# Designs tried in a protein design run: designed miniproteins, single chains, continued (2). Part 60

Each design is a single chain, and the fold is of that chain. pLDDT is the mean over its residues in the fold that is shown.

## One batch from the design tools (miniprotein)

Design m6065
Fold by ESMFold2-Fast:
Structure m6065 (fold): chain A 112 residues (1-112)
Amino acid sequence: MSEERRRREELERRADEIVSEVLKDLFERGMAVSDEAHRRGVTTMDDLLALTKEHQAALDKKLAADLTDAQKARLKEKIRVLREAARLYEREGNLAAAALYRDAAAYYESLL
């Protein structure tokens, strides 16, 4: 039966879509911090790092406060898929892919 193969292909497709979403969100967040740094005239690395931490903490708190039950359910499902993909790639010895999916899962867990 090719059932295991179809399940694997479906899991890989969903996990790849979720990782793409994480990378897009992280890129957009990075750009927002960059724009704010330019707006404030930040010129030192220490000030930029402080602004990055401040902006990240503020966004994380706001996102956590504004999440609906439906959004939380979607995040939990994304975390489940990513963790399942990570375990699959570990069993296959692809540690780099497994680490990527674990990091993506940890990112979504930080938003809950």
Scores: mean pLDDT 73

Design m6066
Fold by ESMFold2-Fast:
Structure m6066 (fold): chain A 97 residues (1-97)
Amino acid sequence: SMKEEVTAVMKELALAILTEHNLDTAPVAAAKSTEEITAALIAALEKAGFPQEWLEEVRETARLVETSREALEQAKKALATKEAHEEAKKNNASIVG
């Protein structure tokens, strides 16, 4: 369903953002709704000292992903790009020292 797809995509995006910035992912991982995911992500970024302008952009992006098919498709593409970059990092980090 659209709601389940939106929730899954938003959760993966939030986890990717938090992981990129070495922030605690546990609140987002425990979140069960788009509202909880967005709130947990914003709280973590705010605690980390991100500016209010970025927090407002995150809120607006979350709202667009929930209400716009085009925004959802763009979010999926961003996740695919992030996954490719993480796989490349793992392949480069396979120096067992």
Scores: mean pLDDT 74

Design m6067
Fold by ESMFold2-Fast:
Structure m6067 (fold): chain A 104 residues (1-104)
Amino acid sequence: RKEEIREMIRKLFPNADEKFIEDILTVLEPVENPSEELIGAVGLFLSVTPEEERSKVAKELGEAIKNKDEEKVKKLLEKFTHVPEETRKGILKIITEEIEKLKK
């Protein structure tokens, strides 16, 4: 399972280093079978996060997903004012749709 997710991350983000892969895995830990869309959205979210903050943001995002806290996800994304609003809305939509699936 964890290795299958790692291979999918490497395919979607071929230039990702091991630290970036581990940060994505930290976010996805509470998700049993993450979709390629979720992995892509999480990777995009972390790619726009400053490198020195990525591990901290990954832990906070992972906790928000684990707790099914859509408001926390939204607040984390709102810190990235340099990212276009439409891109942030797209990432938020994918992550919140996956959180809704975890509630069922």
Scores: mean pLDDT 77

Design m6068
Fold by ESMFold2-Fast:
Structure m6068 (fold): chain A 66 residues (1-66)
Amino acid sequence: SLEERLAALLASPDPRVRALAAELRRMLEQGLISEAEAQEIVDLLEAGRLDAAVARIRELKRRRGV
């Protein structure tokens, strides 16, 4: 599940991955992104594509005016 995947990322040894997972969880809880958008970013984080995940989060925030 998305929640289980997020929990695993929050337990990552990489502090950058933990920080991005925490931000993603907050955005989901606040309704700023859809589950599909969150799954896309989780896929990038699991693949080790940190720069791509950061870019996608920034794009979504820009589109939401946050």
Scores: mean pLDDT 86

Design m6069
Fold by ESMFold2-Fast:
Structure m6069 (fold): chain A 80 residues (1-80)
Amino acid sequence: SRRDEIFRVVVRTNNELQEIIEQGIKDKLSREELNEKIQLVLDKMREELLRLGVPEDTVEAIVNGLNDDANREVDELLRK
């Protein structure tokens, strides 16, 4: 179903963000470089969700939620 495909896109994006954050911190990327990589992944998800017919407002809410979660994880990992 479209709902299952949408869910799969979101889960895949979240997993990719986790990988990018962990690798970026290991590689000692700047916060700016890390944010650029995060933005590329979120932009890809936005395009996929829009192609699946998800309304723009809903896509923005999902993107913002994952971006906020990613930023919290970066902050936690950089704290110690």
Scores: mean pLDDT 87

Design m6070
Fold by ESMFold2-Fast:
Structure m6070 (fold): chain A 74 residues (1-74)
Amino acid sequence: SLEEEAKRARDILKKNIEDYLKNTKLSPEQKKLLEEIGEAFEAMIDAILRIHELHKQGKTPEEILAEIERWARE
């Protein structure tokens, strides 16, 4: 399922970032950039999961778009 795939992708990314930080000496700037990339990716996965849940509830593409626009304005 999309939910299982998204969770797996998140878990793999999280582990890879943690392993990379543990085994690689990074500058403070490089660490911050990697953390920001990880946060952006996690936010994108969360957004995909929210969209998928609306689709499962039988929302139309137009209704889903309206919800996304509402969330973007919050």
Scores: mean pLDDT 78

Design m6071
Fold by ESMFold2-Fast:
Structure m6071 (fold): chain A 79 residues (1-79)
Amino acid sequence: SSMQQRRQSRLAADGTGEAIKHVVEGQKNAAIDEKLAKQYYEQAKAVIAQVKAEVSPALAAAVESSVNTALAMYKKLVE
């Protein structure tokens, strides 16, 4: 239904943003606090896993792709 599509799109968008925040914070802290950086990466993985449980496989793949794209752009900006 269109309501289920709206719910899945919202969850995918929110999950993408949350996972990107955790990945970026992990990258920022990687050189100064490896334990904290690992915690941020684990949080990002947990968010992606939660979204994957609640959305279609196609939307789950889109979330993972968006997070990976944002991480690649972040690396390009700091290199």
Scores: mean pLDDT 74

Design m6072
Fold by ESMFold2-Fast:
Structure m6072 (fold): chain A 62 residues (1-62)
Amino acid sequence: GAELLELLKEDLSDETAEGIVKAIYEIKDPTVALAALHEAKLAGASEETLELLEKEVRRLGA
């Protein structure tokens, strides 16, 4: 949780990073998590950050 938030904040705004982490860890809806992954890709997140996000999306069943 905290490690992913730190990585996201390096590439994205704090608001966008916090929204993505909330979608994955608090909402836990695979559709919402998949939408957050697409948002991170559009915002220019690093390949390392995207791989971690894809792992979390798969964990939620998307």
Scores: mean pLDDT 75

Design m6073
Fold by ESMFold2-Fast:
Structure m6073 (fold): chain A 60 residues (1-60)
Amino acid sequence: SEVEELLAEVEAGTDRAVTEGLSQEEINELLLNAGRTLGLATRTSSELADRAFAQIQRLL
C-alpha cells in the first residue's frame, strides 16, 4: 500500500539518522514525513500507526 511504502521510506531515513548521524534540518524533514505517515496510517491500521509513531520516538 502507499502507506506501507511511505513508512518504509521513513524507517530507512530514521535508521540512517540513528546510525550515521544527520543534520538537524534532515532530522526535521524526517519528523515531518513521519508525522504525515502517522496521520495516514491511523486511517489504515493501528499496527502501521504504531510503527510510524516508533520512528518519531527514535528521532526525538
Scores: mean pLDDT 83

Design m6074
Fold by ESMFold2-Fast:
Structure m6074 (fold): chain A 75 residues (1-75)
Amino acid sequence: SAAVDAKIQQLLEESIITPQEAQQIRNVDPDFLQSQISGAEILGDEENKAILEEALKNGEVTPETLEAIARVIQA
C-alpha cells in the first residue's frame, strides 16, 4: 500500500532499517518477521510481539507493523 511504502522510505531515510530489510518487509518474509518477534520477546515487549505475530499470521505488513519493527530494531 502507499502508506506502507511511504513508511518504509521514511525508515530507510532515518537509517532505522537497511535496504535488505526493506526488501524482506515488502516480501513479508516469514524468517525476518520471526526474528523481530524473537527480538520483541527478549525485550519483554508483549504489545509489539502481538503486532508482529498478527502480521506473520495474516501475511500482511501494516504501518503499525512497521512501527513495531522500528521499536525492536532501535532497542
Scores: mean pLDDT 87

Design m6075
Fold by ESMFold2-Fast:
Structure m6075 (fold): chain A 62 residues (1-62)
Amino acid sequence: SSAELAELRARIAELQGDTSPATLKEKLELLRQIAEILEAEGKTDMAERMKRVIDELEALRG
């Protein structure tokens, strides 16, 4: 739902100043949750874009 997406985005914003590995793992998990909600809402193109961003971030962190 839009309320769930707003809460997830707010949580990501709260974490933006922390670059620790644990916080980055939490951010990636929040982004995955956003992608799942977008898929459930039928926003497939947005969900696929989000999954690519997650994959790129994980690769760059590697």
Scores: mean pLDDT 75

Design m6076
Fold by ESMFold2-Fast:
Structure m6076 (fold): chain A 100 residues (1-100)
Amino acid sequence: MIKSVEEIKEELKERLGLEEAPEFKSKKDALAASVFLEEFLERGQVEVDAETRTVRALSEAAKKTLGADEMSIPEAIDKMRKRLEEAFGKETVDYEASLL
């Protein structure tokens, strides 16, 4: 089932223990956040500190995708979006994001 931008915001807020849902610059950032939740956070490949709002990569796959061991939540989402565009092409990512 395709999740809306608002559903992705609420899920990310709940999963990361944030007081406020993160703001997305575009629907592509929302898509990237959804993939980040499903592929990395749900599978224990990253650790998130809600107080410092930092993401720490735990697996080699997460380190490779994010390009660093530790970063902010917005940086992790931006890096994930760039990796999706590299893997699938910008037009495919734009199309999938348009369905949100």
Scores: mean pLDDT 76

Design m6077
Fold by ESMFold2-Fast:
Structure m6077 (fold): chain A 91 residues (1-91)
Amino acid sequence: MSMEEIFEEAKKEIVKILEEAGVPKEVIERVTEIIDEAKRKALENPEEAVYITLEAGGKIVKLVEGLVSDEVKEKISEVFIKAAEKLREVI
């Protein structure tokens, strides 16, 4: 699996989680922008990809904090932790 594929899969999973939680489309769009920026930065600096991924996850959790349950925030965190683990094995 490529680094690009890992980010695209994480993006799909996060969008699905947020849509199922009833998060507004405008907020989901901002979340996808954060993931796309993280993907760009990670592709430019592969050695920092794990850190960049975890930082993006933290930003997204903060952005949706008032909009979703703690269970949904945990699901979001798990997606980014899993993505970071996959990136560590590819780098």
Scores: mean pLDDT 86

Design m6078
Fold by ESMFold2-Fast:
Structure m6078 (fold): chain A 96 residues (1-96)
Amino acid sequence: SEEREKALERALEFSKELLRLAGVSDEEIASMSDQEIMRKGVELRNEALDRISKEEGERLSREIAEVFESLPPEEALEKAQELLERRLKEVLLEEK
């Protein structure tokens, strides 16, 4: 589906951003397969999530749930992803 393709493209681009934040060069990223980039991106997301407190994680989950209750599904998904991506990047930057 077109929606699935867009979601995969977004996930791939976000994974590349996380790799760059982790100090991986653009040349090294260019040498990786999309599958490898996505796998490493998941690992970095999990590391960032592990650094978020349970209370903060519960708060973020409530905020995301509220977005899905107030917006159409397509807009809610985009905003929920934006909120998650922003917080994950902040957590990774705080560790530097």
Scores: mean pLDDT 78

Design m6079
Fold by ESMFold2-Fast:
Parts: C-alpha cells; sequence; structure tokens
Structure m6079 (fold): chain A 84 residues (1-84)
C-alpha cells in the first residue's frame, strides 16, 4: 500500500507543478499525504492533512459547515484505517 501511495503522491506533485493553482489537485495531494501518514501510524498528521484538504474543498463548496468538515475528517480517517 505505501509504495502505491508514494507513486500517487509523485504523480500528483508532477501534475500540480504543471498547474500549481489547481485547488482540486492540491486537495488530492493532501488526501494522498494523509493516507501515507495514516499508513505509517501518524494519525495526528493524517487528521491535520485531511482537515486541510477538506478546507480546500469547502472553499469550492461553501455549503459545507465546519462541523461537516470535522465529521468528514473522522470518517475519512476511519476508512483509511480499515484499508491499512
Amino acid sequence: LVPLIEEKIAQLEAQLAADPDNRLLQAELLFARAALAAARGDEERARELLRRALELLQSLHPELTPEEVEAAVEEALAQIRRLA
């Protein structure tokens, strides 16, 4: 799993280098980094990265409340734990 996540991070970094202002790519990169942190057992780092990714997505979807963002962070972290 970790090598596949690292490959995805490298691909997303290359895409973001070509389009540095792309907020969706920034969010995807943060999600991939969160998955890597969780796979390494760094749950605090994973939670922080997930929150940052969801805050970027919230900027595109302002209907999301801070409470919904926090709930989504915990749900995403739980899903990553199940896959690890």
Scores: mean pLDDT 74

Design m6080
Fold by ESMFold2-Fast:
Structure m6080 (fold): chain A 60 residues (1-60)
Amino acid sequence: MTPKEKIKLAMKIIEKGDKEGKSFSEYIKEVSKKLGISPKEAKKLVKKAVDIMNDKKLKS
C-alpha cells in the first residue's frame, strides 16, 4: 500500500468516525488496526489526513 493510499484510507476512517461521534484517539486505534501499523505511525498518518481534509475545507 502506497503512502497516498494510506492517507486516503485514514481520511475515510476519520469521516465515517466523525459521523459516529468518535474521538481523535479512536481514529488512531482504527487506522492502526486497519493498516497493521504502530499507534505512533497511525497518529502521524491521522494528523496528515486531518490537515489535508482541513485544507480542502478552507478552499471550499
Scores: mean pLDDT 76

Design m6081
Fold by ESMFold2-Fast:
Structure m6081 (fold): chain A 61 residues (1-61)
Amino acid sequence: SVQAALDAFLRTALEAVRDKWSPEEFRARMEAEIARLEAAGAPQEVIERLRAWVEEEVKEL
């Protein structure tokens, strides 16, 4: 479900912040979770915003 995929995305993002993942690990894991959200039927606008957010976060790592 979209809710389950969103919960997984949020957990992964929190783990990345807590465990100080590399930019490469963060991007790869977040893209996998975004793909799950897309497959679950999340709106395209949400997918685009999440991808933009990941790229901005990567710049800060």
Scores: mean pLDDT 79

Design m6082
Fold by ESMFold2-Fast:
Structure m6082 (fold): chain A 80 residues (1-80)
Amino acid sequence: SKEELAKKAFAEAVLKALERGQVPSYDEARELVREAAKKYGLELTDEEIDSLAGAVQYAVEKAIESGSLDKAREAVKKEL
């Protein structure tokens, strides 16, 4: 389903950002989402890309703030 593919694209984008160890900029987050969507053959509108990019930034920021990067990476890998 589109929802399942969007979840995988989001998880892929979050995982790549977590591996870099820094909160991605908005443009970086949009690029990560676009690359992940392309990998899963998912067509997203600009509005959907913008929404997911913001969600990626938020997820990475919260993971870093929590000090639980290893747990965050394990949780995300489970979705892939």
Scores: mean pLDDT 82

Design m6083
Fold by ESMFold2-Fast:
Structure m6083 (fold): chain A 88 residues (1-88)
Amino acid sequence: GREEIRERLLTELGLSEELVERLFEAAELPDLAERARAAHRILEEFPELTVERVLRALGLMLRMYRDGIEEAGPLAAVMGQLLTLLEG
């Protein structure tokens, strides 16, 4: 569940604990506009988030979601929003 996602984002992708918590907070927002604003703030606070890192995180979330970890679905959506902002 959530803890498996946290551990893999920290250990496999080298994301900070603060960044991972912000990503979970954004994923829990029910409103698409609020989630988009949270994604903008994450990119402002964590400039180390590159297109490559976000793509790796997106791929990991999609694989974990396919493998039955439902909490990875909303996180994949957040990663997609981060990617759109970085490329647009």
Scores: mean pLDDT 86

Design m6084
Fold by ESMFold2-Fast:
Structure m6084 (fold): chain A 77 residues (1-77)
Amino acid sequence: MKKAETNYAMGLIFERNGDLGAAAASYKQAGDLYLENKDYENAAKSYQKASDLYKKLGDDELAEEAREKAKEAAKLA
């Protein structure tokens, strides 16, 4: 859990600094780590943030992948 929280916090820092690509990657990594820990609620939230940022960046493939992971995590929550 501590590693997932750290990656989520890094996502927030990158987003505040305008580094949306690094923010999206950090949120995706947080989602993966929360999912490994069976923290499905925080995994879904993290993947959703990554999806929203990838979509804003025009990376539709990564946005769709993250959105599907968020949806699957939300079903398990």
Scores: mean pLDDT 85

Design m6085
Fold by ESMFold2-Fast:
Structure m6085 (fold): chain A 85 residues (1-85)
Amino acid sequence: MEPRSPEALELLRRYRENPSEEEIERAEAVLREALKTLPDDDPRLDDLILALVEMYESEGRLKKALEVEVERGIRLLVLAVERVT
């Protein structure tokens, strides 16, 4: 599961070269900013989430990985329901 966006790939590459809390915090900050600026259905958000999930899983932070995936799923479900109604 490799992200396709250049930004997500660069964040994941940085983490793989230097696995540190700083790189995770950087990825979290990038995702937080993207969530403010991009539409909820933008595929770049999925790529950033995939990168962050891989970082969390690599550190054994499975609860945080699950939380990020669940939050994304809820946002997409809400958007889909709003489109139908």
Scores: mean pLDDT 77

Design m6086
Fold by ESMFold2-Fast:
Structure m6086 (fold): chain A 77 residues (1-77)
Amino acid sequence: ADTSAEEALAAGQAAYKQGRYDEAIAHFERAAALAPTSLVGIQALVNLADVYEKKGDFERAEEARERAAAGAAALAA
């Protein structure tokens, strides 16, 4: 397993729980970049959408959901 992507996902989740949304965004984007078509990367994109919704950025939340759906479709192929 890619430990760097898993560590970035975990760091993003910790920041999100603390309300540190900008830090959470940076960590989730890193996890998605390291493993874009893996379960870790897809989960990071789903979490990224949640953070953008919490910030009121619904357009970026929708973009993150589309990226997660594309990654899931690629993984399922």
Scores: mean pLDDT 84

Design m6087
Fold by ESMFold2-Fast:
Structure m6087 (fold): chain A 79 residues (1-79)
Amino acid sequence: ALEEVERLAAEGERLAAAGLASADAEQHDNYFAGAVGLYRDAARLARENPELAEVAEEAERKAQEIADQGRAKLAELAA
């Protein structure tokens, strides 16, 4: 239910923050991949409940934002 979706989103946010703090490209990529996956799982779970449709869309937007942010950071670390 909503509590599980919120837990997945919170874990995703924690991993995204860890990725941003990482100076190691491999660790950074692993953290951001994990964060995106957790937000996508949150969106998938929310979609199973019609009353959480807006929550699902929010989680999808967040997953995309984190994916874009992770790619930009990885490019900086590779330079």
Scores: mean pLDDT 78

Design m6088
Fold by ESMFold2-Fast:
Structure m6088 (fold): chain A 72 residues (1-72)
Amino acid sequence: SMKEKIEEMIRLAREGRLDEAKEVAEEIAKQPVSEELLEYIDEKIEEHRSDRVIVDLLKNLKRKLEGKEVER
């Protein structure tokens, strides 16, 4: 699921594997965007607000997705 891919991206970033985390973000960015996915990303930004690297990755992913038509 997309939520599992977001968690994988967060895990990779936490492990210092930032290049691999960015690859997962690119895969998520290629998929259709839903309102649920955007809300989930916002929740993860709040959960990880103290981790600047993770927050930056999530915000960059959200920016890429915001340009797409929202699918439900």
Scores: mean pLDDT 80

Design m6089
Fold by ESMFold2-Fast:
Structure m6089 (fold): chain A 82 residues (1-82)
Amino acid sequence: MPSFEELLADSRARLDALLAQYAAETDPARRQALLDEIRALIAEFVAQVKALIAANPEKAKEYSKALFDFLAEVQARLEALS
């Protein structure tokens, strides 16, 4: 199992790649497919963070804050591309 820091870094890198593809894509159907991939990545990240919190309940506050910060950043970046 990757550390929380490794998981966050990997998810940011994958998100950056998907957002770059989304920004460059002009076909509406392909843009929708990329949004679906971004949503799937977010859902996967949330599930992994939930699993880490279940394994380390003492870190729940720290992990939840980092998760909320990540989700807020993703929302802001998607809104900037809308």
Scores: mean pLDDT 84

Design m6090
Fold by ESMFold2-Fast:
Structure m6090 (fold): chain A 60 residues (1-60)
Amino acid sequence: ADAAIQALVDHVKYIAEEEGVETAKEFADRALGVLAAQGYPADTLARAREEIDKALEEIK
């Protein structure tokens, strides 16, 4: 579970560096929606969103 969340955060950071923060945010929203549809716990998804937001705040 945690490894999948870390991989998502790393991929979002890569998209932000290559295509910009706005594109990365759109990707993150879609990816989190897919994880929710796959039955990931709400607490896990909330933590993933927090980690993504923190990572994107550092990319300016």
Scores: mean pLDDT 80

Design m6091
Fold by ESMFold2-Fast:
Structure m6091 (fold): chain A 59 residues (1-59)
Amino acid sequence: PEDPNGVEAEKFALQYALEKFPDDPEGAFQRVAEIMKELEGKYKSAEELKEKIVEKLEE
């Protein structure tokens, strides 16, 4: 999808997840993809989406 906020947040989240789980890059990618799908349409900005993704990854 051509969602600039989603694209920006996904790039940030993927890097964050890879740094948090460096030994499992495929798992990190899957976690980010699942969170992005769960939060699709439930955010107002890239910043809000980034915050929600970090919160989910910290669980």
Scores: mean pLDDT 77

Design m6092
Fold by ESMFold2-Fast:
Structure m6092 (fold): chain A 82 residues (1-82)
Amino acid sequence: GIRDLVLAFLRDHGLTATEEEIEELIAAIEEFLKNGSATFRGVSLVEDAEVAPASSAEELLADRRFQTMLAVALREAQRRRA
């Protein structure tokens, strides 16, 4: 499921997230798949011409550019709550 993909993403990037952040990351990934854009805690995730088109969360999270964008958004959101 998307949750397992998010947990693998966090582990592979050496990131930590609360359960609430994990749920919001899942929602942002689902929204991005539908619309080509999403927000994570007020941080915009937008389609980049360098991010390959994806039909599934697995394909999207396999894209290193999307992983970088998601990691930056998570770190920015965590900075804002500090």
Scores: mean pLDDT 77

Design m6093
Fold by ESMFold2-Fast:
Structure m6093 (fold): chain A 81 residues (1-81)
Amino acid sequence: SEELTRLARQLGEHIQQGEEALKAGDYELASQHYRQASELARRMADLLADRDPETAEAFRRLSDELDQQAREAEEQARKQK
């Protein structure tokens, strides 16, 4: 699916940008990128739910992990201010 390929690329880009922001100490930006990545992973899970339930579950788990990383970055951003 072209949509799945596009979403996978966007997911990877947001994870990469989140990691770069984290390395730069920009926790607010890192939180934003991880939140976007979490939403993209959830979207991929939804699109795969009927066709590939095992891969859909993997993307749901990834979404939860990315959401946790976003919350941790947000907590660090709060401590910086």
Scores: mean pLDDT 89

Design m6094
Fold by ESMFold2-Fast:
Structure m6094 (fold): chain A 71 residues (1-71)
Amino acid sequence: SPLEKAARLIIEKGKEKKTFTKEEVLDIARQAGLSDEQLALLEKLLDSTGKETYTVGEILRILHQLKKELE
């Protein structure tokens, strides 16, 4: 699924990078095949944290929450 692909891309890119910006996370998710509606929900979840940057673990938790909201 696009969410599984996004998670894999974050893990792979996270081998060389400690944190990601919101724009980087959204770009990776778009490349993974998330729809515009799913990207809007992802952005809302990222913004709800109040953080400027995200670790791999934080992004994976947010992607899991997004999956739950799409069920």
Scores: mean pLDDT 85

Design m6095
Fold by ESMFold2-Fast:
Order: sequence, then structure tokens, then C-alpha cells
Structure m6095 (fold): chain A 109 residues (1-109)
Amino acid sequence: ALEEAIKEEEEATKRYEELLKKYEEGAPEEEVFQELLNEERRLIARLAEIYAKAPAEYQPALAALIQREAALTVELRREFEEDKTPIKELLERALKEEEEHIKELKELL
């Protein structure tokens, strides 16, 4: 349950680090941003699957995490499309948010 959620958050962190490297190697910002959104959607889908199978005790924490990931996805889209925030800043923010989620989940173990 929580250990599975931590593993999914750690996988997302690794993929965002790979996207940062891809951007530094010259990938277009729009392509990197789309891959960032795809990873957030994948993470949310995996967390929802974990939530559905989780013991009732852990469901509130997992539901809160899913809501935070969904809110982050909306915020990243707004910042990229409306505010024209550089993709590097959005990737660094996504990494920081995932690290905080991992920390909070580990405190519940």
C-alpha cells in the first residue's frame, strides 16, 4: 500500500530527472512538457489503483496524495501554457513536490 505509493513517487522522480537531462541535451520544451504531463497522469492512475486495493486505514492518505498530484498537474499546465514558465523550473518544482510526497509517506510507515 504505502510502500507501493512510495515506489511510484520514486519512479516519477527518476523520470523527471531523465526529462531534465533530455531538455539539457536539446529536446524541445513542448515535447518535454507533454512527457511531464504524461508522467503525472501515469502516476495518478497508479496511485488510484493502489488506493482501490489499500486497507481502509491508508485510503485517506492516498486520496490526499492523488488530489495533490491532480492539483500539481493543473498548476504545471497553467504555468507552462498561460504564464510561459520555463520547462526547467516546472521540472525542478515537480521533483521538489515528489520528494516532499515521498518524505510524508515515509513518515506514515
Scores: mean pLDDT 86

Design m6096
Fold by ESMFold2-Fast:
Structure m6096 (fold): chain A 97 residues (1-97)
Amino acid sequence: DPEVKEFNEYLLKNRLTPEELEEAIEILREIMEKLGYSDEDIERRIELFRTDDTPLSIALRKILLYVSKGENEEEIKRLEASSPVFRELADLVRKNK
């Protein structure tokens, strides 16, 4: 699918900055703590979140950050339209904001 390929290439070229990544990680930690995950599970998920560099992982990081901050609404709408997983994550972030 050419549109999926183009969007994946966009994500790989438009990663979060190191500062934005740390902000997204803190948001992930707070949500996981609120949902009752153990400290061990949280740290394991954060390590994976830091090191994984796929279009999917980049999209998940952007959803955590931008939905929490109420920023980049058009990019978030595009992500939500592309996958039910992204819609579910965006809704989870909104509920735990």
Scores: mean pLDDT 82

Design m6097
Fold by ESMFold2-Fast:
Structure m6097 (fold): chain A 89 residues (1-89)
Amino acid sequence: LSEEEEQEVELALIEIYLAIARVEDKRGNTQAAIDAINRAKEEALKLPSPEVKREVAEGFRYLADQSTSPEVRDAARKAAEELEKEAEK
């Protein structure tokens, strides 16, 4: 895969994991939601663009705001904070 194609695949994986996190959180599967958040975070950290990392961080903050689970909210906020810090480097 080209570098651009690899980024597209990484973004697709991030979107899929964020969708899984939202669905699992809504179903009350807290651990599955946290696992999906962490997988999305790992893929997002590989992204070369600081701007795209910030966009993904907004996705995590949105998930945190929508969740009623303190553990899922904490995991999503930490993922957003880590991506925001990485984007400033």
Scores: mean pLDDT 84

Design m6098
Fold by ESMFold2-Fast:
Structure m6098 (fold): chain A 60 residues (1-60)
Amino acid sequence: SDLDEVRAEVAAELAKHSELTTQHKADIAVLLNKKMEGLSVEQRREAAQYLIEEVRRAEA
């Protein structure tokens, strides 16, 4: 599903951060899912893309 694709994109981006523990990554994913629970699939995808772009800028 489209929702699973957004979750996979977030998980892949978090996986790039070796400084975060597995537990921290899991906690962030849970928090994001809760915060985005009321959003449409399209809005969640936009939020994921924004997060990915911000991380890329910080790492560049």
Scores: mean pLDDT 65

Design m6099
Fold by ESMFold2-Fast:
Structure m6099 (fold): chain A 62 residues (1-62)
Amino acid sequence: MLEEIEKLIKRYVETGDLTDLGQVSSLLVDAGLSGEEVMKVANMLLNNTPLSEIIKEVKELL
């Protein structure tokens, strides 16, 4: 789960593919995150937050 999420996050940061953003959100819901937690991660991705900070947040929430 975490490895797959990290791979999709990295690909989104490099390509801007909104399909990867949608897949990250889906996997976070499947991992048991709340809608607020999923939206926080999605907003970090949309606002060009550094990859290291996004991965740290995901690890802290999982």
Scores: mean pLDDT 81

Design m6100
Fold by ESMFold2-Fast:
Structure m6100 (fold): chain A 92 residues (1-92)
Amino acid sequence: MELYERIIRLGVEHMKNKQEPDAELLALTEQLLEPAREALRDLAVKHGIMSREEFDAQWAGMDERTRITAVFSYAVYKNPELAEKLVEEAKK
């Protein structure tokens, strides 16, 4: 199963069941932490939401759950059609 598909599927399942992130979701999101940080930082700076320095300070202050949420959001943003399909699948 592709990395993005695994992250989106597990994230949706955890939201549906109101679960804490498990070790598998933690390990998968760890693989995308740096790409997600860079992409989200570039997006925030490009749209004038915050400076690069402000983003890096906020990222450094994020707890583990907030970073997992950021990576999940990044995975969904990069794969909107896949995310829609997996959400529909999770309803069954």
Scores: mean pLDDT 76

